# Designed miniproteins, single chains, continued (2): the designs that were tried, part 50

Each design is a single chain, and the fold is of that chain. pLDDT is the mean over its residues in the fold that is shown.

## One batch from the design tools (miniprotein)

Design m5724
Fold by ESMFold2-Fast:
Structure m5724 (fold): chain A 64 residues (1-64)
Amino acid sequence: ASLVEALQGVISALEFNDDELLELSLKALSKHDPKLAAEIEALVKAGKREEAIALAKAAIEKEK
């Protein structure tokens, strides 16, 4: 999967509360950007899901 596809997977998983999709998407993301994957995971663990979604969306915009 591309970086953008992994980020889209993270956003969908967080919006639909799909923990299995979140794990798979974070693993895919960590192959492209391990620091970004770790930052998103830390936000999710802290209960900052909206901030995690915003960070993933910002990362997609940076790829444009």
Scores: mean pLDDT 83

Design m5725
Fold by ESMFold2-Fast:
Structure m5725 (fold): chain A 58 residues (1-58)
Amino acid sequence: SVPHVSEEAERRARDILLASPPDPARALDLAQQVLATLGVPREHLAEAARVLVEQVWG
């Protein structure tokens, strides 16, 4: 589970990341951008993105 993210938002973000080629240099930026568009508060973006990236490409 990704902290501070609803199950629906996590699923949508995961689908978007999996549709993109793995790019470690841009993975965190992409995850933060996707989570922000799905309504995740700014103060939680860095932690949520890190956990999501580790789950998808870790």
Scores: mean pLDDT 78

Design m5726
Fold by ESMFold2-Fast:
Structure m5726 (fold): chain A 88 residues (1-88)
Amino acid sequence: MEFVEKAIERLKKMLENSTDPEIKKILEKAIEYLRSNPDLSREEVFKILKKTIIEINLVKLDKAIAAGDTRLEPRRKALEKELEKINS
């Protein structure tokens, strides 16, 4: 319970400081999932936080690549693979 509540507090602070609509959507989804699952273990909460941070970084990389920084494509692929490992 306490770990879930602390994770929600952290994500809410990130949401308040975010201006990107896609990042806000990722944060809101994570917050709602944590609220719906108050009995998650510390390890499960940690995985959700890590997944959420990776998803946010993927959005940032996608926008930078779309703006012309194609050098970031290998970094994006590496984070995508890391996200797949967490989901496995």
Scores: mean pLDDT 83

Design m5727
Fold by ESMFold2-Fast:
Parts: sequence; C-alpha cells; structure tokens
Structure m5727 (fold): chain A 69 residues (1-69)
Amino acid sequence: MEEIRKIAEPRFAELNKQDTADFKKVEEEAKKIPDPEKVRELTIKHVADSLIRIGDILDEAIAEVKRKK
C-alpha cells in the first residue's frame, strides 16, 4: 500500500495543479457560451476526464509495484 501511495501522491499533486489550470480554461470557455445546458455539459465532461485520470494514475502505480515485485 505505502509503495503505491509513494508513486501516486506526487502524480495526484501534478494532476491537481493541471486540473486547476484546466478548470480556469473551462470557465473562460463557459463565459463565451450563452446556453446554460452547454456550459453544464462542458463542466460534466471536465469532471469525468479528471476522474478517468485519477483512475489511470492508480492503475499505473499498482502496475509499477507489481512489476518490481
């Protein structure tokens, strides 16, 4: 568990920085869209993409630990 955490934590920190930057871009795009439904879809897409990246980081960390053992 600790080995997975050591690999995943710095990657989660980088993801959080990237997610913050990406969200600012989504906000700027949303300001140009007069349709609330399109703004909602754009926001949901961003959240879904972030969750997928979290899963990928965990899968990669687990694979690295298994490869070393």
Scores: mean pLDDT 74

Design m5728
Fold by ESMFold2-Fast:
Structure m5728 (fold): chain A 55 residues (1-55)
Amino acid sequence: MLSREERLARARELLGAMLADGSISREQAVTFLQTYLGLSREEAEAEVERIEAEL
């Protein structure tokens, strides 16, 4: 099974591609991170901002 860091890295790659493609909104990406990794809303929003900065 993947480590937490590996799961986060894979989530970043997937969400980055989907955000770039317009397949999901920022709010959907935040919700995904909260559900998938158990992040708080603040943590998920910060992570999405980081992902968007790398696009």
Scores: mean pLDDT 78

Design m5729
Fold by ESMFold2-Fast:
Structure m5729 (fold): chain A 61 residues (1-61)
Amino acid sequence: SLEEYIEEGLKLIEENKDKPEEELERLLMQFLFDLRRAGVPEEDIVKVAKVLGEKVKELLE
């Protein structure tokens, strides 16, 4: 479900927040790519990307 994808992505951020920004961004891009490969609708991927992007922004500010 959309909520499960968001939870998984947020967990990925939490587990990798001590890494360089570039490495965290690479891991998140790979995560979103894996969702596309798994057949998740683009509309849901966009929603996941927005939530995860806001979380990354909070960590960098």
Scores: mean pLDDT 85

Design m5730
Fold by ESMFold2-Fast:
Structure m5730 (fold): chain A 59 residues (1-59)
Amino acid sequence: DIEARLPEGWTYLGPRSAVVDGHTIEYVRWRSEADGAESVTLTPAGVAAAHELHDAIEA
């Protein structure tokens, strides 16, 4: 429930995915209505994929 944890005035910009070295990383984007600042948060699947990518690089 990350959406419920955001301050009032933040806009959910939707889910996104990126492919990095063959690994699909899922994340979500948010934007502040007050100053236009953007933030990104990995989904649980995106966190798992990021760990897998890190392990592949370190191998």
Scores: mean pLDDT 62

Design m5731
Fold by ESMFold2-Fast:
Structure m5731 (fold): chain A 59 residues (1-59)
Amino acid sequence: PLVKVTTVEGNTHILDSRDVEGIAEVAKVSVKAVRRAIETLLRTGETVTLPSATLTLVS
């Protein structure tokens, strides 16, 4: 599935949920934080808030 990353500056990016390193780079968080966030996002379907970005599941 795709993930929409919205940064605190208001920039938005669409990435594959399996591109954990790409999401980490865009969101400015650790790969570990992204991995946990993706697990929660896929399990719950709810938006996950990180210190510098939010992750939302797309389709």
Scores: mean pLDDT 82

Design m5732
Fold by ESMFold2-Fast:
Structure m5732 (fold): chain A 110 residues (1-110)
Amino acid sequence: KTYDQLVEEGKKYLEKGDFDKAIEKYEEAFRIFPNAEVYELIGEAYDKKGDYETAANVYERAARMYEKQGLYEQAARFYEKASDAYNKAGNTEKAEELQKRADEMREKAK
């Protein structure tokens, strides 16, 4: 299957509430073409599943990928998503840390 087919299958499973199958399809897509957009989809699936700690970790990985590429606005967006997920998980200290990192990324944005 192509990357696009796996992403579309994952989205269909997500709409049906089959979060584990959605994650499986997104992980298969990531193995074909690693990118931060698939990390966003994986993070969304974990968030909808109620696994906020895992969602936060996945969003943070996406943020680090963008930061390493010098794409600081995209990095800030994902650090904010990770911060929100940590707040839902009850980890307010980590949420505050990542919000500050998002602010730092925006200062570096061109």
Scores: mean pLDDT 85

Design m5733
Fold by ESMFold2-Fast:
Structure m5733 (fold): chain A 83 residues (1-83)
Amino acid sequence: MEIPELSEERVLAELERLKASGYRDEAAIAALYLMSQHPDFPSLSEALRERLRAALERARREAGDELSPQTRAMVDALLARLA
């Protein structure tokens, strides 16, 4: 599987899509999860990592039970990588 290009601009674009969907856009979550597999993911700015963490926590709270089990697993894995 090809890992998408990692950039702060791309992360922000997927975060905006996720927010616009009421934190239900599973494709946006999948894109963020694939970007988290990039070797340079830990090099993202602290501010952007905090923003990403907050958005994923909100997805769990507001959409959690409405997300597929696979997408919930991606959210959990992302939050673990941001810890």
Scores: mean pLDDT 78

Design m5734
Fold by ESMFold2-Fast:
Structure m5734 (fold): chain A 90 residues (1-90)
Amino acid sequence: MQLERDEASARRFGEAATRAALELAKQSVDRLAAFGQALARALSVNPEESKRVQAAADALVRDAPTPRREEAAQRFGKTVAEAELKRLRE
């Protein structure tokens, strides 16, 4: 029961992060970078999770002006969901 709720919560959080990041990517790469850094800091259960979220954010900032923006945003959201799931299970 709790595992199912944690997984659903983490998935919804990752989906929200994907939508927010995609919207920011259309407006300002500086705001997108700040958002990614804030999530990496908030979601780190350990240094490796923080590094993964930051790396995904950096990749999305790089791909923001390219056709790969949507794919990069989805990867960022998935990484955020995985980090949130680990935080909930600590």
Scores: mean pLDDT 79

Design m5735
Fold by ESMFold2-Fast:
Formats: sequence, structure tokens, C-alpha cells
Structure m5735 (fold): chain A 83 residues (1-83)
Amino acid sequence: MQYQYVSLQSELAAVYLQKGDRDAAEAVIREAVEHLVERGLISPQQAGALARDLFEVVERAVREGTPLSELRDEVNALVEQYA
């Protein structure tokens, strides 16, 4: 799946948030979004909005104890809305 990388990076961001490392979580999400732009899957103009929405999804998942498999599905659905 072409969004597998961003989904895996979102899981890594969730781990950083669980450890209290917000800066690392934000960096991982930015890198995942940059990957989508470089692959031509989203436009550069959408990058900021997607990064923000993606971080919100990950932060909510950590707060609510969402399983990583469900987080992966939510991330894939969100990216598809932008692509």
C-alpha cells in the first residue's frame, strides 16, 4: 500500500507522544508528509494541513488508547482524502 510508510511513521509518532517527546513526534509526522509530497501523492500546498490533521489523529489515538491497527486505518483514510 502506497500509504504504508506514513502509517508506520504515525505509529512511531504515537510512541514518541506516549514517552512525552512531542518534538520527535512532530518531526516524524513532518518527514512522513514530506515523503508523500516527494512521491507526488499530495501537493506541497496541502502538506501543512495534512501534517496538522495527521498529528491531531495521532494525539487523539494516544489520549484514547486506540489500537495501532485502528490508528493505521484512520491515517490511511485521512491521506486518501488529500490524495
Scores: mean pLDDT 82

Design m5736
Fold by ESMFold2-Fast:
Structure m5736 (fold): chain A 85 residues (1-85)
Amino acid sequence: MEEEERLSRELEEKYRPKVEQALKEAENGPNKSKEELFKEVLELAKKLGIELSEEKIEALKKEATPEQLYLLKKELELQLEVLKE
């Protein structure tokens, strides 16, 4: 348990600069439509083995802004990169 918390902390520190860059890119606005961003988020979640409930998928489709979808996409891309290491 302690070792898992330490590993998670070390991974967070390693990827912190990439997260900060993604936040800055989101402030400039995404160059993709909400529909394209939503589709990319679903494809990334599937690649990560994250099973999103139908209710969660509908909530993201209806309520999420393009900026929120872009940030979520970047977060999932970073998680996929971690899993490949």
Scores: mean pLDDT 70

Design m5737
Fold by ESMFold2-Fast:
Structure m5737 (fold): chain A 94 residues (1-94)
Amino acid sequence: SAEEKEKKIRENLLNMLETLAWLASHLPDDPEAQAIRDRALALKEKLEAGEISVEEALEEALEIARQAQASPNPLLAQFGRELAVALERMLEEV
């Protein structure tokens, strides 16, 4: 059902944001990585609080993923690329 699909997308998005924040947190001397971490955690909190729709959260997460993709850190950039592809697919389903 559409409701079950949206719930699964929401759960996947929360896990993706947590993973992105966790990865970025391992770059404490990189201000861009810390900005990505803070954005990912803030979006996760808004989504958990019901302050943002799943569709709007996916769009915001895609912008964060694109910021990560532009990182000079190769692991963060690779994760950003993979996350952007996953988020674009999820947006097609909402």
Scores: mean pLDDT 88

Design m5738
Fold by ESMFold2-Fast:
Structure m5738 (fold): chain A 57 residues (1-57)
Amino acid sequence: VDSLLNSYNALTSGRDKLTEQGDKAMKEDPEKGEVLYSGARSLQTQADDYLTQARQS
């Protein structure tokens, strides 16, 4: 079942959106940008866990 890949895709999509918002926010408000980048990093860590599980089996 592709549930792990679906989770990976959802998390990486969310990461990309937060990174884009972070880039924009960093230009106008660095504190806001740092919060968004922190969120993106958290999503990337979760996505990596799902990818690792999917790769094992």
Scores: mean pLDDT 80

Design m5739
Fold by ESMFold2-Fast:
Structure m5739 (fold): chain A 74 residues (1-74)
Amino acid sequence: MPSREELLELIEQALRELPTLPPEEQEAVRRNAFAARALLEGKITEEELYEIVKKNNSDPDKIVEEIEKRIKEQ
């Protein structure tokens, strides 16, 4: 299994390659990469991420905003 640092590197690589993806996929990959990076960095827990997604499942931008808010409050 890749290490935590290797997984973070893969996320950063995915973000660097983002412009090569179709526009409809870019936004989904960016949001997923942001959430995964926050989780891997220990800035949020899986439980907190699950609650944010469940509460805001119809608004992906709101999910990102709630994750950013929790990171800044620590």
Scores: mean pLDDT 69

Design m5740
Fold by ESMFold2-Fast:
Structure m5740 (fold): chain A 83 residues (1-83)
Amino acid sequence: DKEKKIKELREKKITDLEYRLDLLELRVNSPTTEPSEELIREKQILEAKLALLKGEPLDESLKKEAIEEAEKEVKEFEEEILK
């Protein structure tokens, strides 16, 4: 069933991104180290990707550049799983 396979791949992607976000939040919220701009950007892209994949509203604090990158990567993923 193609529809079942697509759903499973999407759910696996969401789980992977949630795990990555949890790890990244530990780094960003470190009390002894200020987060780098690269870590902040990566976190925003991950948050935007998760929102898009789950059909949740995008947070207003997300930068346009992070949203655009997330939309591109989600579109590429959706197109790949539809092959």
Scores: mean pLDDT 79

Design m5741
Fold by ESMFold2-Fast:
Structure m5741 (fold): chain A 94 residues (1-94)
Amino acid sequence: SSALEQAREIKEQILAKAKELLSEEVFKKVEEALDEMLENLPSMSPEEIRELARKLMQELYAWMKENKVSELDILMALTALQEFADEVLRIKEE
């Protein structure tokens, strides 16, 4: 769908920026989270996507804390996931 194509383009833009700012390991975790949201976008309601985004944010934060990721990388990674979630919800609610 056009909505799914828009979400894919936004994902690519966010990941391009994240790749320049984040370490390889943190980047891969962000990519995995965005891919999970994108994969579930066609089958989930806006409310379900909000719950998935919250879960993925919590899991990503916990993983980064456990792996002693810098506070700056944590902020950048969570910002990338939040930006994607906000855009996906905007598309889904239109």
Scores: mean pLDDT 86

Design m5742
Fold by ESMFold2-Fast:
Structure m5742 (fold): chain A 65 residues (1-65)
Amino acid sequence: TSLQKEVENLEEELEKARIQADMRVKELAAAGVSLDQYEATVEAELKRVSAIERQVEEKKEELRK
């Protein structure tokens, strides 16, 4: 039960992270920043989201035990 709650909480964090990443990328695109700045921000946001996705998968594997 505690692991199931941890998975649910991480999935909520993942959803929030994806929304924040999308907003950040769109804000920079609208601001007309350089391609290098845009690409660096996209890479950083994708890395952040991927880290949370990995945590979700790790906790789901624990839940299967």
Scores: mean pLDDT 80

Design m5743
Fold by ESMFold2-Fast:
Structure m5743 (fold): chain A 116 residues (1-116)
Amino acid sequence: MSEFKKAAEVELKRLKESKYFIDRILHLVSLLTLAVLGVMNNLPDEEIEYLVNILKEAKELFKDYLSDEQIKAFDDVIKAIENRDSLETLLKKLRDFLKALGAPGLGDYVVEYLKS
């Protein structure tokens, strides 16, 4: 198993075990960041597919907590990762999702990290 797959499984487990909404959001942001880094580092299609499936599983865990608009923004990020969209598109979709969650500052921080 690659380091990316192993890290993603650990973050998904932490998300599932978290009792606090903010902690779950932080583990979700870690998963999203890992998936974007995977695309940026040209991981094989099997690895990107695996990360996408983990993100889809994470999305199901948030369905009862997120509005339809927030779920749509989440789906837009997942689709951009699955399609291996440009870095500009990935970063835009990630910012749009984090802004929809009410965390635009966290979105800017993660995007700055991914650009460096």
Scores: mean pLDDT 84

Design m5744
Fold by ESMFold2-Fast:
Structure m5744 (fold): chain A 113 residues (1-113)
Amino acid sequence: MEEALKAAEEKAKELGLPQSLIDKVKEIIEEKKLSVEQALALVLGAKKGYEFAKKNPELAEQIVGDYLNGDDEEAREEIREEALKEHPDWSEEQIEAYLEGFYLGLAWELAKS
């Protein structure tokens, strides 16, 4: 746990994530008792989601809306495919952590707009 929190914080700072987003990432790691590998995947997802929402706010709002309605299957599959393309060796747990991070990053940026 402590190693996962430390690794995630260091990686998030390296990637330039805002402190408030780093704090939310750390909350998820602690709540879900994520491994170091899952925590790093979560951080990478959060960075991608944050950047995506910053560049595409209207599409990000649509994806979040679809998620709340349970209709985000297509968006989830695209995000999953991107993660697997960049990290073909990742476990299912790492992919799920990345997806959670992506949605966290989306929601964080939209809330700050």
Scores: mean pLDDT 83

Design m5745
Fold by ESMFold2-Fast:
Structure m5745 (fold): chain A 59 residues (1-59)
Amino acid sequence: SMHRELIQQALALARQSQALKEQAKKAKEEGKDKEAKALQKKADALSKQSVDLLQQASS
């Protein structure tokens, strides 16, 4: 169903967002501030997309 597909996409985006947050944390610990900032912004964008898809699935 379309709801299942939206939920699966949302979960994939959420997992990718978490991976990028972990990479951002490592980059920050290594003093790579610009890389950490870029990774965090990408993670935040994917997290928002995941939430938007879940909201669409539930509406």
Scores: mean pLDDT 86

Design m5746
Fold by ESMFold2-Fast:
Structure m5746 (fold): chain A 70 residues (1-70)
Amino acid sequence: SLEEEIKKLKEEYYELLERYNELVQKKEKALEDGDIEKAEAYEKEIEEIKKQMKEVEEKGSKLVEELLKA
């Protein structure tokens, strides 16, 4: 059902959000330690997670639109 698909996307989004928060903390720690190369590596991972979050949001928005039009 659309409701089950929306629930699954919500769970995927929250998992990505948790990973995003962990990576942000790791990046901040690397910057505090003066490890610029490590901080840049974490920033690259953060950008990948942001891209995945956007994809989940776009899928969720389409399913919500379908549900509202039904």
Scores: mean pLDDT 86

Design m5747
Fold by ESMFold2-Fast:
Structure m5747 (fold): chain A 92 residues (1-92)
Amino acid sequence: SLSEEARKLIEEAEKALEEGNEKEARELIQKAADLENKSVIDVLDGQVETVLAFIPEEYWNKVLFAFTKKAYEELKKHPRGEKVLEAQYKAV
């Protein structure tokens, strides 16, 4: 559901996270959301598996993820999904 330009921003965010630049990664994810006229949550709902693949565990505490029902169901299926949900539950 993301445009090609929004997908490129998410790919750049992945590279920023690999380099340890969490601030840049967050800004790139926000730009992708703004470009699609969606919230970060809506962007993540469409790309949960991709986002989880590149987000380090230490980054989870710095990004507020409020997931839709669909994203929540997909997180439960992912090997790291339970840890993400547990971190979100503790943050609330």
Scores: mean pLDDT 59

Design m5748
Fold by ESMFold2-Fast:
Structure m5748 (fold): chain A 107 residues (1-107)
Amino acid sequence: DIEKLVQILKDFLTNYFGAEITKEEIKGNSFEIEAENKEGVKFTIKGEVEVKGKTRISKFEFVAEHGDSKLVIKIEITEGSVNVKIETSGDHPTIKEIEELYKTLFP
């Protein structure tokens, strides 16, 4: 249920980062959430779920941006595997803290 997943992700952004939701969009099997907190960190979560016969592939992208610093986490989930790619640019302490929080919650 995409609506339930979007609500969980919105609650996550609000509860863990103090973010205000600035955009919410659901289109069929895809969604996009944008949020910004009082520190000026911008968050974007994009997701899509593809079903081909009996195979379900879920793709998620989490982006946190502050000034010239950016954290991108890409997650692809299939029935037999989870692939995670983490990319960081810049050196802002807030973005590093968000990366450390992610690694703590999803070791």
Scores: mean pLDDT 78

Design m5749
Fold by ESMFold2-Fast:
Structure m5749 (fold): chain A 70 residues (1-70)
Amino acid sequence: SMEEKLKESYEKALEYIKKHSNLTPEQIAEFEKLLKEYYEDLLNATSDEEIEKIRQKYLPKIEELLKKSS
């Protein structure tokens, strides 16, 4: 199901960041919160157009947080 695929993607993304980033615990918590909101919005999307709008909303915010880890 889409819900299971999104959950798996979420879990893999968090595992990757926790293992491979030098982010602070506070930055990891912000990343987890943002990623959770992103995936919850994706679960509520009913069309490919809505999915693209959600991606455009959240991906820049996720990128900005990841940039802070550099």
Scores: mean pLDDT 77

Design m5750
Fold by ESMFold2-Fast:
Structure m5750 (fold): chain A 55 residues (1-55)
Amino acid sequence: SDAEARERTAEGARRAVLEAGGSEEQAEKVYQDALAGKNAEESERNGARGVILAT
């Protein structure tokens, strides 16, 4: 459950970076950092934009 929630947040952050015109390398780094819990706050901020993609 917690791992799945973290993965969804990480996916959202990754998609938000790509949607904002970021590189795939930046999106991958944000995804991996979010899974590792290293940059969760910034990933959550970016993930809020990613939620719009899930309409």
Scores: mean pLDDT 67

Design m5751
Fold by ESMFold2-Fast:
Structure m5751 (fold): chain A 63 residues (1-63)
Amino acid sequence: GSAALDEARRAVQRAVEALKAGNPEEMIAASDEVGEAMRRLGHPDQAESVRDALRKAAEEAAQ
């Protein structure tokens, strides 16, 4: 695949792993990586939605 698509796949995989681990620091890092990858694929609206969802999950895990 293209480099941008490969980056998106890695970012999503990292986000899934962070969610399973319940690690708020990793979830926040993963949210930023997914957002950047989605923007590179031309989906900035989806990037914001995914980042918001992951950051909310991180906030819940940190309480």
Scores: mean pLDDT 74

Design m5752
Fold by ESMFold2-Fast:
Structure m5752 (fold): chain A 91 residues (1-91)
Amino acid sequence: SELEKQINETIERLKELARRAQALGDEDLVREAQSIIDTLQGLKDALERAKAAGDEEKVESLKNTLKVSLQDAQKRIEELERRIAEAEAAR
């Protein structure tokens, strides 16, 4: 689905940001990126389990939660990218 594609693309973007933060030695930025990855992955896994179980109410609830979490993740990604770019430029 489009939602699953957006989740996967967002997780890959966060993994790249975590790699850049790791190269900077900034453990706080690495942890922040990993926290967002863990949240999105957990919700994705929960959605896949709910779909497999045929729990339509839980599927809809998790889709709504994922949409909100993706919006929050996008805002946090923009801030992470800014902070990483500033730290890279300061070298």
Scores: mean pLDDT 88

Design m5753
Fold by ESMFold2-Fast:
Structure m5753 (fold): chain A 59 residues (1-59)
Amino acid sequence: EEEVIEFLRRHYGLSEEDARRVVEMTPEERRAFLREKGLDDSTIALVERAIRHARGEGL
C-alpha cells in the first residue's frame, strides 16, 4: 500500500491524501479521477495493476 502511494506521489504529482483516496476508490471511480488529472488509459491500467499487486490480489 505505502509503495503504491509513494509511486503515485512521485510519478504523478498526487498529494498523500489524493494518493490514499485513489487506492481506496473503485476501479471505475479511479479511472474517472485519473483521466481528469490528465493520465492516459495505458498509464491508468499500470496504476490499477500496481494497486492490485500491492493488495495481494490476483495479477
Scores: mean pLDDT 74

Design m5754
Fold by ESMFold2-Fast:
Structure m5754 (fold): chain A 77 residues (1-77)
Amino acid sequence: SGIEFVEKSIELEEKALKYVEENPLVAKSEREQAVLFAARGIFEAAKSFVEKLKELIEKAKELGVSVSEVRDKLLAE
């Protein structure tokens, strides 16, 4: 379920915190993975929002707006 991806994200965040001072490159890598797992967990838990996100991306493409701009707007807060 989506909760499993969120749980993995928490584990990676905790791992990153352990390495932040000793090895910042490892901390950065673990943090980046955590963000991706969190996003996947949220989308799995809210499948309807994923469908809405796909619709917005397609709409933005037709309007000439970049996908990164759509992503940033939807992931705000």
Scores: mean pLDDT 71

Design m5755
Fold by ESMFold2-Fast:
Structure m5755 (fold): chain A 96 residues (1-96)
Amino acid sequence: SEKLKLAIEGVKKLKELADAILEGAPEEKLREIFEELLELAKKLGVLSDEEVEEARRRFEEMLKDPEAQAEMKAWAKKAKENEKKLEEDVKKAEEE
């Protein structure tokens, strides 16, 4: 139950990150959301302390690389498309 609640919160934060990237939010906002995601991943036991530090370092490198920024936008678009499909699947299941 607790792990499921943390996983749901993680999905909400991934959506928030995707929205922020697509809206062209400032780097400080992207860092804030990403740090919250890292904390959730650590609480879920999916990332070690060392992996959290490595992910933080790579994210800072990505924010300075235009090619990595383009890949982040592509990921964000795909994440939004997956969210819409999931919402449509849920609505269809509730109507049956």
Scores: mean pLDDT 79

Design m5756
Fold by ESMFold2-Fast:
Structure m5756 (fold): chain A 88 residues (1-88)
Amino acid sequence: MKVKIKIEASTSKAAEKEVTVESEGITAEIKIKLGEDKGVVEIEIEAEGASSEVIQEAVANAIDAAEKALLELDPNAKILKIEGEAIF
């Protein structure tokens, strides 16, 4: 099972960063790409045989890590939208 999360933000400067987060044995890859007016954070989580509860915890931890990294890159960034999809 794969989970993809997209965070859209208003930003004040261009920056890029990639972060890996582990939670409950699940690995989340976070890709941050910011522009001068808007930025996107893409999170991809791969989990085989994990329960919905474990996946939810991994998603929450990945979003928290992504928000922290976003604010470290641009303290003026504001999250506008979070979208997620699960691919079976």
Scores: mean pLDDT 80

Design m5757
Fold by ESMFold2-Fast:
Structure m5757 (fold): chain A 72 residues (1-72)
Amino acid sequence: MGEELRKKTLEMQEKLKEEINRLLEEAGVDKKQQEKLYKEIDKLKDELEFQGVPLPDINKKILEFLKKKIES
C-alpha cells in the first residue's frame, strides 16, 4: 500500500510539472518571469503543506494560481 501511494504522488508531481511548463510555454512567458512564477509556486506549496492541505488540493491550487496569473 505505501508503494502505491508513493507512485501516485510521483505521478501527480510529474503531471503538475508538465502542465506548468506547457502553460508557461503557450503563454510565451520569458525566462525571468518563469523564475519569478516558480518561486511564487514554491512558496505557495510550502505554505499549503505547512497548513496541512492534502497534496491533490495543493496541486489544484497551484494550477489555478498559475492559470489566473497568465490568463489575466
Scores: mean pLDDT 77

Design m5758
Fold by ESMFold2-Fast:
Structure m5758 (fold): chain A 89 residues (1-89)
Amino acid sequence: HMSEEELLEVRKKALKAYNEGKYDEALSIFREALEKYPDNKELLAFYASLLADKTGDPELRFEADRARLNPEEYTVEELKALIEKAESL
């Protein structure tokens, strides 16, 4: 179980790194959180959106961004599939 406070701190750290152009650091922050909470939909969706942004694929970016805004509409398996697709590009 991930607390709302822990989720907020992970997102704040990752977004700060991302906004500073430290993309690999931002992704690493989410990977560490996902190792501890592998089925957290909010973490999975946010991580997918950052990966998708890096790919430049407009359809994948659109889908991942929608998942980030509405993680409850997706299954854990669907979010992990988005991550796998983004990593394969």
Scores: mean pLDDT 83

Design m5759
Fold by ESMFold2-Fast:
Structure m5759 (fold): chain A 88 residues (1-88)
Amino acid sequence: MVEELRARYKELAARLAELIAQDAPLEEVKEVILEMLRLYKEANPEYAEEIEKLTKEFEEAAAKTKSIEELLAAFEELALAAGERYAA
């Protein structure tokens, strides 16, 4: 199960890169990032609360973005903030 979830996460990461390269609609890019967060939460249930908070913050930021560049910047900023909070 965990190995299957990890494989799917890697596939979604590759798909995200392809969508960015193709200048895909924001909604498609957002859906892939949300799916990645869902799988990450499923693979790491002990961190579910933190992942849910990150997901909510991303959805709120995504609602205000108008470009893929802005959407990715918002996700990276939130991911870095989460890393700083829980890293040693």
Scores: mean pLDDT 74

